# Designed miniproteins, single chains, part 24

Each design is a single chain, and the fold is of that chain. pLDDT is the mean over its residues in the fold that is shown.

## One batch from the design tools (miniprotein)

Design m862
Fold by ESMFold2-Fast:
Structure m862 (fold): chain A 105 residues (1-105)
Amino acid sequence: SAADQLPALEAALEDPDVQVRIDAALRLPELARQVGAAAIPLAVKALLDPDPETRLIAALGVRGVLAAIGEAGLEPLREAIEQIPDPRIKELAELQFNQYLEEQQ
């Protein structure tokens, strides 16, 4: 259930095992559909994860997270994307973000 998934994914994104964090990042768009804006801190955490593969999965999910959350996600996700240290992952996150904006026009 949504009430159980939020604390479970929050704990999973703190896991020392990279694969657990990658799996949690992959589930963020679905979590956002269930809990809305409560997923924002988890999406930001995944985009800024110490592992580049976790950051990549989070970046590819940006459009899905924004589609679920809407306007409330725009500023915090834009801020997190600007902080991504990988030029290629940052470009992918920006493409996902801009696709969401184009779909709202």
Scores: mean pLDDT 89

Design m863
Fold by ESMFold2-Fast:
Structure m863 (fold): chain A 66 residues (1-66)
Amino acid sequence: MKEDIEKAREALERGDFDAAVEYLEKIAPYSKNPEAVKAAIRLAKNSTDPEEQRALLRGALKLAEE
């Protein structure tokens, strides 16, 4: 859990959205609100704007850290 959260954060910092999604999808089922985390990941995957993808994935990470 903690390791996957850190790996997701590192991936986001370097702009590796595919790696960030992979780690966030691993932790989503164990978050306090799995459906909200999954929804944010889905929106990020469907976005074509890198800044929007980063914002959505950062939101998913914040929800997963709760």
Scores: mean pLDDT 81

Design m864
Fold by ESMFold2-Fast:
Structure m864 (fold): chain A 63 residues (1-63)
Amino acid sequence: TEHLEKGKEYYAQGKYEEAVEEYEKALEIKPSKETARNLALAYSLLGRGYEAAQLMEKYGVKP
């Protein structure tokens, strides 16, 4: 989806906060393990490890 691609672009640029915003929108529109994994990785880079862990558990994503 458009938001998933924008999130990947921001992540590649090191803009992790903007990547989170786009990944959150992508997950809201179309939940998927891939989107959840990308969002969890961005959360981890921002020091939001608890949110990353909760998201991975919810969507069955393994580390």
Scores: mean pLDDT 83

Design m866
Fold by ESMFold2-Fast:
Structure m866 (fold): chain A 56 residues (1-56)
Amino acid sequence: LARIAREAGVSVGNVRAIRRALEGLSALPDEVIAQLAAKELGVPLERVRRALELLR
């Protein structure tokens, strides 16, 4: 997770939260999960998208 956090420009805690959102919201498209996580965490959407790509 530390490498993903560094490359996406977010905290390790934010990467964990994004991963849990992916696991919990598996029925939703990735773009919707990214938007919800960005709003909840107060992180720019582009950084959340980058973290999602790296978590794949």
Scores: mean pLDDT 78

Design m867
Fold by ESMFold2-Fast:
Structure m867 (fold): chain A 92 residues (1-92)
Amino acid sequence: MEEEIKRYEKEAEEALKNGDTKKAADSFVKIAELYLERGEYEKAVQYYEKAIKLDPNNPEAYALLARAYSKLGEFDKALEYARKAVEIMRKK
């Protein structure tokens, strides 16, 4: 798991250097999913937020961020991000 996180961090850094913001965002989603899986919800939130800043049109990232906030008991934020995921899916 730590080795996977480091690989995705390096992949995201290289993608950002190459201007590939979508690839970097995808790598941050994978890091966040690993933190979510191990129960580190605050770290998962941090990486999903990084992914959304780089790729604001990824509805899956918003849905997973909503799940992470729900795990933290922050239901108002969970609902807000779940709503954003639906809005993005409906616009595209």
Scores: mean pLDDT 84

Design m868
Fold by ESMFold2-Fast:
Structure m868 (fold): chain A 55 residues (1-55)
Amino acid sequence: MVEEEIEELKKQYEKNREMLLKQAKDMNIPQEVIDAMLKSMEQHLEERIKKLKEK
C-alpha cells in the first residue's frame, strides 16, 4: 500500500522544512523568500502524494 510511503514522505518533508528554516535564518534570507520556498515545498509534497495515489 502507498500509505507507508506517504507517511515517510510527510516525515521527510517535516525534517526538510525544519532544516530549511534553520539554514534560511542563518543565511539571513528574507521572510518573503522563505515563505515562497515553503509554499513550493508543500505543493511538491502534495503532487508527490497525488502521484503515488494515482500510480
Scores: mean pLDDT 79

Design m869
Fold by ESMFold2-Fast:
Structure m869 (fold): chain A 82 residues (1-82)
Amino acid sequence: MENLEKGILALFRGDYDKAIEYFEEALKEDPNNAFAHTLLGEAYYKKGDYEKAIEAFRKALDIDPNNAGARTLLKEAEEKLK
Protein backbone atom coordinates (compact mmCIF):
# COMPACT_ATOMS: atom_id res chain seq x y z
CA MET A 1 0.00 0.00 0.00
CA GLU A 2 1.66 3.21 -1.28
CA ASN A 3 0.10 5.50 1.38
CA LEU A 4 1.02 3.10 4.21
CA GLU A 5 4.68 3.07 3.09
CA LYS A 6 4.77 6.88 2.76
CA GLY A 7 3.23 7.19 6.24
CA ILE A 8 5.86 4.90 7.79
CA LEU A 9 8.65 6.90 6.12
CA ALA A 10 7.16 10.21 7.35
CA LEU A 11 6.83 8.73 10.87
CA PHE A 12 10.54 7.77 10.95
CA ARG A 13 11.50 11.26 9.70
CA GLY A 14 9.53 12.85 12.57
CA ASP A 15 6.95 14.37 10.21
CA TYR A 16 3.98 13.25 12.29
CA ASP A 17 1.37 15.43 10.54
CA LYS A 18 2.27 13.92 7.14
CA ALA A 19 2.36 10.43 8.69
CA ILE A 20 -1.20 10.95 10.04
CA GLU A 21 -2.38 12.19 6.60
CA TYR A 22 -0.90 9.17 4.77
CA PHE A 23 -2.28 6.66 7.30
CA GLU A 24 -5.74 8.27 7.03
CA GLU A 25 -5.53 7.91 3.21
CA ALA A 26 -4.51 4.23 3.63
CA LEU A 27 -7.56 3.74 5.89
CA LYS A 28 -9.87 5.24 3.23
CA GLU A 29 -8.79 2.36 0.95
CA ASP A 30 -8.95 -0.29 3.71
CA PRO A 31 -10.78 0.90 6.86
CA ASN A 32 -10.32 -2.49 8.59
CA ASN A 33 -6.52 -2.53 8.31
CA ALA A 34 -5.51 -3.07 11.97
CA PHE A 35 -1.85 -2.32 11.14
CA ALA A 36 -2.75 1.09 9.63
CA HIS A 37 -4.82 1.93 12.76
CA THR A 38 -1.84 0.93 14.96
CA LEU A 39 0.52 3.17 12.93
CA LEU A 40 -1.97 6.07 13.04
CA GLY A 41 -2.05 5.68 16.85
CA GLU A 42 1.77 5.63 16.99
CA ALA A 43 1.91 8.86 14.92
CA TYR A 44 -0.53 10.55 17.33
CA TYR A 45 1.45 9.17 20.31
CA LYS A 46 4.73 10.61 18.97
CA LYS A 47 2.97 13.94 18.31
CA GLY A 48 1.81 13.94 21.98
CA ASP A 49 -1.89 13.53 21.13
CA TYR A 50 -2.47 10.65 23.54
CA GLU A 51 -6.30 10.79 23.41
CA LYS A 52 -6.31 10.24 19.62
CA ALA A 53 -3.56 7.61 19.96
CA ILE A 54 -5.78 5.66 22.42
CA GLU A 55 -8.76 5.86 20.00
CA ALA A 56 -6.65 4.51 17.12
CA PHE A 57 -5.13 1.68 19.19
CA ARG A 58 -8.60 0.66 20.45
CA LYS A 59 -9.84 0.55 16.84
CA ALA A 60 -6.86 -1.67 15.90
CA LEU A 61 -7.72 -4.03 18.78
CA ASP A 62 -11.42 -4.10 17.77
CA ILE A 63 -10.24 -5.43 14.38
CA ASP A 64 -7.42 -7.68 15.70
CA PRO A 65 -7.72 -8.43 19.45
CA ASN A 66 -4.46 -10.46 19.37
CA ASN A 67 -2.36 -7.48 18.22
CA ALA A 68 0.31 -7.40 20.97
CA GLY A 69 1.86 -4.20 19.55
CA ALA A 70 -1.42 -2.27 19.73
CA ARG A 71 -2.06 -3.56 23.29
CA THR A 72 1.40 -2.45 24.47
CA LEU A 73 1.11 0.99 22.83
CA LEU A 74 -2.43 1.47 24.20
CA LYS A 75 -1.12 0.83 27.75
CA GLU A 76 1.76 3.28 27.19
CA ALA A 77 -0.61 5.99 25.88
CA GLU A 78 -2.98 5.48 28.84
CA GLU A 79 -0.03 5.83 31.28
CA LYS A 80 0.78 9.23 29.68
CA LEU A 81 -2.67 10.53 30.75
CA LYS A 82 -2.08 9.63 34.45
Scores: mean pLDDT 85

Design m870
Fold by ESMFold2-Fast:
Structure m870 (fold): chain A 80 residues (1-80)
Amino acid sequence: SSMEEKAKKILLEDLDTFIDNIDEEISKNTDPTLKSQLEKLKQEVKKLKKDIEEGKVSLEEALERYLELHKQYLDLLSQS
């Protein structure tokens, strides 16, 4: 298997963990605005996962999108 195939598998597993972490934060939070923002972020993470699985995005583009979404997640949590 190519290095790209292995990296793709790891990224997909990381995205599943990321979705679980977002769901945990939604369940712990009482702020409806933050919950709404986290739900939107979760949908964007799910779309990235789908785009990767369907081969609609390169591994490089997928990693860049992942890093941006993760940064948005950390920014949302820092405002709480």
Scores: mean pLDDT 87

Design m871
Fold by ESMFold2-Fast:
Structure m871 (fold): chain A 86 residues (1-86)
Amino acid sequence: MKEEAVKKARELAEKAAEALIAGDFEKAEEYEKKLIELMKENPEAQKEMTRAALEVVLERLDEIAKALGLSEEDKAEARAVITKAL
């Protein structure tokens, strides 16, 4: 059960990242809302789900930063914050 929730969280995080990279901010927001809803439904797995989502963001950070127009400094800050949260 928990493993399936974590897998679903990773899938939603990957879809949200892909939407952000494509410049589809509305679709990215939809996937983020679905992820938040899934986490609320699975409070016992929330920590593992959050970790899975952050790992996806970290893996795709260069592409996300480029899509959002982030500076190298902002990207480094985001990487540090995410890494500390893991």
Scores: mean pLDDT 82

Design m873
Fold by ESMFold2-Fast:
Structure m873 (fold): chain A 59 residues (1-59)
Amino acid sequence: SDADLRALGEKYGLSVTQVRGAKQLLEQMGEARARQYLVRDLGLSEEEAEELVAELKKL
């Protein structure tokens, strides 16, 4: 839901749109591509990217 994506965004300093983009990449292209987007495009650490991907997999 948008509420779940917004809560994750607040935890990692991301907008709901950015978290939704990461979820779409995870679903369409897999974990490595989603982590790449989070680290390279959004500036998260590798650890933060792994944590967020794990949380997105639960939604």
Scores: mean pLDDT 85

Design m874
Fold by ESMFold2-Fast:
Structure m874 (fold): chain A 55 residues (1-55)
Amino acid sequence: MESLKLAQQAQQKYANKDYEGAIKALEQLAKVTPEFREELEKAKKEIEEEKKKLE
């Protein structure tokens, strides 16, 4: 299932502190699972805020 693979990639990117890769994977996931778009946008914003704190 493509959505499962994208979710796993987002998780792995985040764990490796590749926030840009995690955000891109979440954006692709939102395109294939629009019913979860709000949850995925929230997760994306949380990653963006975490990236800002590391500056």
Scores: mean pLDDT 77

Design m875
Fold by ESMFold2-Fast:
Structure m875 (fold): chain A 88 residues (1-88)
Amino acid sequence: SYLEKGKELLGKEEYEEAIKYFEKAIEKDPKNAEAYFNLGVTLLKAGKYEEAIEYFKKALEINPDFEEAKEGLRLALYLAGKVEEAKK
């Protein structure tokens, strides 16, 4: 699947290619919280903190109990300089 290929590329630190596959996974299934989460993680590792925040928020809109996405959001907010929001 596009999601599994994206995860493989993320593990190899091929962030640009991983982003493309996670975007394809989202296009195929727009309610796949895991695809939004993995895109957020990839953007975070690529230093794109503001974009990572948006995708972690999308994952949490789909699955509010997604603990890994909550942790990713806190880290992305902290790295983007949004320290007060990261404390919530």
Scores: mean pLDDT 86

Design m876
Fold by ESMFold2-Fast:
Structure m876 (fold): chain A 63 residues (1-63)
Amino acid sequence: LPISEEAKKLLEEIKKKEGLSEEEVERIREEAQVLARAFRRPEVEPGDIRLAYEIVKIDLEAK
């Protein structure tokens, strides 16, 4: 799915704020794609990025 400009901006903001690696950013992008498809969206929205980040963050905090 295409990624909206607002979603791209949010992902860049999260990357800068949290000091994420490119691999972590890629994981967020992949999760957001799964979420957008599950909710039948035509593109990845900022909400998908926010939710994907929370999912990846939980994974990163886990053992």
Scores: mean pLDDT 78

Design m877
Fold by ESMFold2-Fast:
Structure m877 (fold): chain A 73 residues (1-73)
Amino acid sequence: GKKEELREEILRLIGEILRLIGEIEDLERELKRAKEEGDEERAKEIEEEIKKLEEERKKLLERLRELEKELKE
């Protein structure tokens, strides 16, 4: 039923959010290395990539909250 489909979508969405968190953490480690090496160009590229992934994570978290509200109704 609809609630079962919502639960499955929530679980998939949580998986995607966890994957994005891992990718952001990996990029944050690369950013630290770039800054330590004085590679300002590479650091800027990584910062822009992190910003894009953080925006995507924010959208997925907003979607998760919507699905959780639907599940409670």
Scores: mean pLDDT 86

Design m878
Fold by ESMFold2-Fast:
Structure m878 (fold): chain A 97 residues (1-97)
Amino acid sequence: NAKQKAIELLNEAAKHLVEALDALRRGDYETAIEHLERAIKFLEEAQKLEPDNEYIKKALEYARKGLESARAGNADEAISNVRKALYYLKKAIEELK
């Protein structure tokens, strides 16, 4: 079932977004960037399975903005964007259930 596989991918993305938040709060940009890149990969795979899901699209948009902010060394903007990515990711899971 494509929906169940999308939910599994979204849960993996969520784990990496949480690890990225923890790294950003510690000032560990290198670790945060690694986790954001992994989260984006899982979100992109979920989007391929559910291409019309607007919440996955928004989660991916904010995860990418978070990655850009982290690469720029802007922890506050990166944290804000990653939190928005998690918010939309949770909505995507709720919609797919």
Scores: mean pLDDT 92

Design m879
Fold by ESMFold2-Fast:
Structure m879 (fold): chain A 74 residues (1-74)
Amino acid sequence: SLEEQLRRAAEAARRVGEQLGLPEIGERVAELILRRDWAGVEAVIAELEAAGQDEAADNLRGALVAGRNPAVRE
């Protein structure tokens, strides 16, 4: 289901945040994903890139791609 896909993408964002020592950013991105605020997610990624946090930006892009292309599952 779309809800399941969004939940998985949000969990991935939280995990990335924790692994990078940025749990607050991971949680912020997870909330945006659950609200389907893709422009907000892109803005956070752009902020990280501007701050030189390229690894964080790249990892969070994975979660964004998964959330934007959810597959309906039974």
Scores: mean pLDDT 74

Design m880
Fold by ESMFold2-Fast:
Structure m880 (fold): chain A 63 residues (1-63)
Amino acid sequence: MVGDIYRATSDFRARFPDELSLRKGDLLLVEGVEDGVWLRVRNLATGEVGWVPAFGLEFVGRA
């Protein structure tokens, strides 16, 4: 999980300050895992970091 790259398969709107909003197609580097359902990710295009649900993410490769 940590060090993996995922693609967002749909848009996601952040509801809390520690969450990251996503657009479909965003590439995300996993930097941490919490509660089995949340991933701390870095958006590779913007450099923004935050928590996103593991739902709707597609595995692409390893960094």
Scores: mean pLDDT 79

Design m881
Fold by ESMFold2-Fast:
Structure m881 (fold): chain A 67 residues (1-67)
Amino acid sequence: MSEESREKLFELVELTMEAMKAAVDAKYEEDPEKKEEYRKKLEELAEEINKKDEELAKLLAEEKKKR
């Protein structure tokens, strides 16, 4: 893997961990306003994760073909 793909992978892992925490917090939160905030954050993180995942997949495919 290149430095670029490694950095993108690290970003994706961090976002995924944040999304997992937000999902757990949303599930166990009893305050409806706070629960809505966690769900909104989870939705935003999921969209960013999907975008980063596609970018990483494209980059890794290019690196694999170059080898």
Scores: mean pLDDT 78

Design m882
Fold by ESMFold2-Fast:
Structure m882 (fold): chain A 66 residues (1-66)
Amino acid sequence: SLERALEILEERDPELAEMVRAGDPEATLRLHALLQELAGQPPTPEKEELRRALELVSRHLDDRLA
């Protein structure tokens, strides 16, 4: 599931996906910014899939930084 979430993220923001793979702490800031951007837009199935992927990746980063 995490690998699939990273694939979805890589399609939308390959630089952010690379930051996540590298364990870059700046990845969390970028993820939160992208989540806020999506929250300000009308929901679509595509945006819902991306949001779920971002939430999963965010939890993974929180687990590593905690």
Scores: mean pLDDT 76

Design m883
Fold by ESMFold2-Fast:
Formats: C-alpha cells, structure tokens, sequence
Structure m883 (fold): chain A 81 residues (1-81)
C-alpha cells in the first residue's frame, strides 16, 4: 500500500536525520556515511522503488552538504518522476 511505502520512506529519512545529528554532535562523519550507505543498500535489497532510494540519497546528500550530489540526485529524480 502507498501508505506503508510513504511511512517506510519517512522512517528512513528520519533515521538519516538522526545519523547526521549524531555526526554534528560527535564529529564522526565516517560512521554516519557508513551507516547511511548500509541503510540505502538494505532498502534496495528490501525492494524499495528506485524513486524512493533516490529521494533517500538526495536527503542524505542535502544533510551532508554535498552540492554536487544534490544536483546529481535531483536530476535523476526529475528524469524518473
């Protein structure tokens, strides 16, 4: 159901936000990056749609301040939406 899909996406976005909140607090960016990659791979293997994976990658790139990656993921999302 769409509601379950949206709830899962929102939960993963919140988990990414928590990872970056912890990075800002501790300065351990490598841990946040590693855990974000693990979350994205887990979501892919769970069968999450590519659009949702790209939204999560965009959210992570925005939180990370990676302008280059934000532009890349925004372009990909526009191509599949």
Amino acid sequence: AMAEREARLAALEAEIDDLFAEEQKTGNGWIADFRAVALLEEARFAGMPEEDILRLELHWAQRRGRKDKVEEYEKKLKEIE
Scores: mean pLDDT 76

Design m884
Fold by ESMFold2-Fast:
Structure m884 (fold): chain A 58 residues (1-58)
Amino acid sequence: EKLYNAIKKTVEKMLEKGISPEEVIEFLEHAARIAEQAGDEKTAESYRKVAEELKKKL
């Protein structure tokens, strides 16, 4: 899952820069909806998966 790993790395960078986990989750969920609307189901699923994993850590 190349996309999943890239998203996870981006999330780590965002958190290191001081963006809150809640704001990161909002970003990921929004990105997933945009990808779904564009027909990119796999991309949407990757964003949702990372968002759910981050929610579990909250």
Scores: mean pLDDT 83

Design m885
Fold by ESMFold2-Fast:
Order: sequence, then C-alpha cells, then structure tokens
Structure m885 (fold): chain A 55 residues (1-55)
Amino acid sequence: SPLQIAIQATADALRVIGDWFDQALVATPAQRKELLKQNQQQLSKILADTDKRLA
C-alpha cells in the first residue's frame, strides 16, 4: 500500500541519518565532507525511488 511504502521509506531515511551521525562523530573534517555528500546522495535516492513507487 502507498502508506506502507511511505513508512518504510521514512524508516530507511532515519537509518541513513543515524549511520551518518555515528560515522561523522569520529571522522576528520575531510571525511565528514565526503560522508555528508554520500548521505545526501543516499537520502535523495530513497526519496526519488519512493516518489516513483507512489506515483
């Protein structure tokens, strides 16, 4: 169902954000810059894939 797809996407996005916090807290400034780009790309993909599945 569309609602279940949205709930799963929300859970996936929160997991990605949580993983980013865990990695960022122990990373150097240069590593944090790279991790932020990777996190943004992964979140963008989750949202785009979810939108496509709902539309």
Scores: mean pLDDT 86

Design m886
Fold by ESMFold2-Fast:
Structure m886 (fold): chain A 101 residues (1-101)
Amino acid sequence: SAAARAAQLEAERDRLRQELIDKMNEGYKKIRKLEAESVKLQKKADEIEKQGNPDLAKSYREKAEKLQKERDELSKKMFDTVKELNRRIRELEAEAAAARA
């Protein structure tokens, strides 16, 4: 029946909505951890530089920059994943609505 088809599409939509929530929560947790560690390393580099050790400070700045790059790459991947899941969710919503019409 049309109602049964709509219910199947709605169930698939709800599963993708849960996947979206789970992926967002995991992704933002990882992003926050990378941001916190990068900031910590930058502050340590500033302190080391003021103490007159520019080579050691540079090493810490390079580590901080690497974490910032990993954070930016993760953020971009997460944005693309969220965009694709939202697109699929909207397609399922439209198909479910059409099946009920």
Scores: mean pLDDT 89

Design m887
Fold by ESMFold2-Fast:
Structure m887 (fold): chain A 60 residues (1-60)
Amino acid sequence: GLEEARRGAEEAAKESGDRGIAGRAVLAYLDGRKEEAEALLAQMSETGKALVEDAIKQLK
C-alpha cells in the first residue's frame, strides 16, 4: 500500500542519480508538495521518468 511505496521511495531517495531524484519526487507527491515534485521530475532523464511511472503503478 501507500506505506510500502513511501518506504521504497525513502530508500530510493538515499541513492544517487535518477533513482534518488525519483525517490524524492514520489515522497514530495505523497506529502502533497506537488510543485517540488514537478521540479524534481523536470531534472530527470527518460530513464528516471520510467522509474517514477513504475512507482506510480505500484500505488494502484
Scores: mean pLDDT 72

Design m888
Fold by ESMFold2-Fast:
Structure m888 (fold): chain A 58 residues (1-58)
Amino acid sequence: SLLEDAENALAGAKYALENKDVAVAKAALHQAREVLERGSGEAKELAEEAIRLAQEAL
């Protein structure tokens, strides 16, 4: 689901930021962008947070 995809993207972004993992950051950013384009409500908010953290990890 979009909510699960958003939660996974956020988890990936947090991991990337903590571990300085650029590849994981790029993957999380890509997934979060897909959720943002199709999602609404909670999924969109989680995707926006994931994008912010993934960009910080890059």
Scores: mean pLDDT 85

Design m889
Fold by ESMFold2-Fast:
Structure m889 (fold): chain A 56 residues (1-56)
Amino acid sequence: MAEELAEIAYEISKYNPFISRELRVLIQGIKDGMLSEEEAKEILEEAKEILEKLKK
């Protein structure tokens, strides 16, 4: 999950570095155990939607 989110954050950084930076903070929260697995899944789905919108 954190690895998938990191790949999406990298792709987003090509379109919007500020959104990518926010996602990297959330990835660190996942790695540090500050976010639940359900919250991490929700963040991953939102990040995928953001990337698809930025690609258009």
Scores: mean pLDDT 80

Design m890
Fold by ESMFold2-Fast:
Structure m890 (fold): chain A 86 residues (1-86)
Amino acid sequence: DEAAEAVRSPLGRAFAHAFAEMLRRSDPKLGKAAEIAVDALARGYSREEAIELAMKETGISREDAERVLDLLVRVARAGKEIEEMV
């Protein structure tokens, strides 16, 4: 699971949490959805389970939850890639 691997890498997880914190400052619900998604993926939940959990806890749309999760995974992957360079 590429998403789980990215958020479980030390720098990938740090980037994911930083992204969630930035979102939280602009839109508290999207930021909370991102934090829920990071925790769910790190615990071994599937992409679909992470999306459903974020929607249930924050009330955001499925479209917003999918966009947040996709951006979150992209950011986490960038962090993992940087980690592999050092």
Scores: mean pLDDT 85

Design m891
Fold by ESMFold2-Fast:
Structure m891 (fold): chain A 58 residues (1-58)
Amino acid sequence: MLTDLQVRLNMMRQVRQTGDQNNVPSSQVDSMLDQMMSQRTPQQMVDLANQYIDQMNS
């Protein structure tokens, strides 16, 4: 079973990788990661991460 920490680390990795692929400034990616880490549940973090990934790929 994936722990809360593993879910969070995996989603942070996905957002950072997407930012790198789309040449998003590191300061903007760091802000996104901070917002993700502020989420109460892993599911809320996943939902926010998916929104950021969609925005960066649009």
Scores: mean pLDDT 80

Design m892
Fold by ESMFold2-Fast:
Structure m892 (fold): chain A 105 residues (1-105)
Amino acid sequence: TITLTQSPTSLTASVGETVTLNATASEDIGNNVSWYKQKPGELPELLIKNASELVEGVDSRFSGSGSGKNYTLTISNLEKEDEAVYYTYNNVSRTWGNGTKVTVV
């Protein structure tokens, strides 16, 4: 079983800041990491696929990077609408990360 550990579990940042979210896999999974945004009352939105590929229609303020075991989601020029829980997903073991809650002030 492959585990995705996300850190921090929560963060608070101001509008206009850049925030970085991290994920570490227990085993090398190459680029098989996707990043999802989950807002209360909304369907989960796929932001990044294959660790670094921005999904069509997603705001270019989002970017993904990483390979092997260590992965990063960067949100630049933070907006109030970015307040959500962000989850990693791995298709190899069908494993979800524990999530990072982003609060925007």
Scores: mean pLDDT 88

Design m893
Fold by ESMFold2-Fast:
Structure m893 (fold): chain A 104 residues (1-104)
Amino acid sequence: MLTIDEIIERLEKILDEISELVKKYAPEAQPLVDKMKEIFKNIKENIDDVEAVEKYYQEFLKIAREILGIARKLNLPDEVLDKLESLITEMASLLQQIIDKLKA
């Protein structure tokens, strides 16, 4: 199982992949990606505070839904939309793993 540091490194890589896809296919969603990066920074700065991480996780899910809404509205190619949904799902799972480790 991944350590918290390894999960953070994986999250950073996934967030960069989401950022690249949004920049190429849905540039109007870039401000929401910038908010996701800010939320991720706040998670890293508050990693020992489970309540803060849970709060930021809920904010992450809200922003992720908004990005997916824009991608669907723009009628992105199915392969791009599927990749974006997959990356967001993996990020949500990894953030939940951080919360579970902090509660253990």
Scores: mean pLDDT 85

Design m894
Fold by ESMFold2-Fast:
Structure m894 (fold): chain A 60 residues (1-60)
Amino acid sequence: GIEVVAIADYTATSPEELTLKKGDKFVVLEVVDDDWVKARNVATGETGLVPIYLLKPLEK
């Protein structure tokens, strides 16, 4: 999967969504639609839906 980083904080509005903090790293597992991806938090291992517009490719 593609490694990405959250660019902003986001609070989940449904049980299928992940709560994000700016700087959280994810691996994109699946593109669900134009607005949402299924991703795994690298630090916690938690998986769920994440707004695509809050993610950018990981800069190392």
Scores: mean pLDDT 79

Design m895
Fold by ESMFold2-Fast:
Structure m895 (fold): chain A 64 residues (1-64)
Amino acid sequence: MEKERQLSLKVATLSLTGMGYTGQSLVLESQAKRSSADQAKELLKQAEEYRKKGEELNEEAKKL
C-alpha cells in the first residue's frame, strides 16, 4: 500500500513537472517567432533544453 501510494505520487509529480517544462518550451518558441534572428536562435536553444527535460521526466514516469 505505501509503495503503491508513493509510486502514484512520484508518477504524478514527474508528469506535472514534465508538463511544466514542456509549457515553458512552448513559451520560448513563441517568443522566438517574434524575435530577431539572433535572439530567436538563443530562445530556440533554451526551448530545446526545456523540451528535453520535459521528455526525460515523462519517460521516467512511463517506466514507473
Scores: mean pLDDT 79

Design m896
Fold by ESMFold2-Fast:
Structure m896 (fold): chain A 72 residues (1-72)
Amino acid sequence: TPELEELEEKARRFQKELEERLKAGEISEEEYREALGRLQELFRQAYDAIKAGDLEKAREYLEKAEELVKEV
């Protein structure tokens, strides 16, 4: 579905962004692991919301994921 494709695209993009920032020395390994774990949980919650048909909640979780990546 389009919503699941968007979720998978964002998950890959945000994970790669965190990996690149870790490689560049912009974030610590601890910050990387904490951010990645929280990011994965937010995407799981977004996935569950999409499967339940709650697209508003899915959008909220994806917005939180984007904010998290920007704040790391």
Scores: mean pLDDT 84

Design m897
Fold by ESMFold2-Fast:
Structure m897 (fold): chain A 72 residues (1-72)
Amino acid sequence: GRSAARKELLRLIGEILRKIGEILDLELELKKLEEGEKTEEIEKKIKELKKRIEELKKELERLMEKLKALKV
């Protein structure tokens, strides 16, 4: 039924939007750290944030592929 396909589409769009929001928040935090004082602890946090952003981008790509597969 059309209702089931619409619910799955809205679920995927919701997940995609949440992941985009998470990436943007982390990118903003990363920018603030990169513009601040550089200590070893801050450099470690920058590396961890970059890794988390890359992981979220990969998750976002998987969700986008699922959205494309639905051919809506």
Scores: mean pLDDT 81

Design m898
Fold by ESMFold2-Fast:
Parts: structure tokens; C-alpha cells; sequence
Structure m898 (fold): chain A 59 residues (1-59)
């Protein structure tokens, strides 16, 4: 899927969410709704849900 960069830190408060640090690169696996995507961290290989607003698409 498309690549995106985290614009802010995100704490995974439950195991279904993907923890991010600002600057982390993720692959978007699925757009769930207007607020959430399922992504995979390219740093850890972990998958989870993240707020769409925290991701900036990379060209």
C-alpha cells in the first residue's frame, strides 16, 4: 500500500493500535473509515490501527 510518515507520537493504549513516534514510516494496509487506517510499521513490522490525521502520505 502507500507509504506515510507519522507527524506526531501516538501511544497504543490497547493491543489493536499501532504505537508510533514522530517521523516513523508506515505502510497503509487499509483505510478503515474517515478517522482510522490499519498500518504496518516499517521499523518494527507490527500492524495496528492509527489515526489517519497523524499520517502524511509520502510520494
Amino acid sequence: GPLARAVADFTAVTPEFLALKKGDIVEILKVVNDDWVKARSLNTGEEGYVPKALLELIG
Scores: mean pLDDT 85

Design m899
Fold by ESMFold2-Fast:
Structure m899 (fold): chain A 59 residues (1-59)
Amino acid sequence: ASEVQLAVARAELREKYGDRLSPEDLQKVIDLAEALLRAGVSGREAMAEADALAEELLK
């Protein structure tokens, strides 16, 4: 994944979940998205998986 794709994913997740998750849990969600993007998973799929983890952590 490009540095721009990683930066955009981080910004989107912080905007969506920064006020809703602890800093520790937000970092877990960001780390998952970055790992998936670096592994060649599409941005859409990586964000869907990150969103699913965030919703699980909010329960």
Scores: mean pLDDT 85

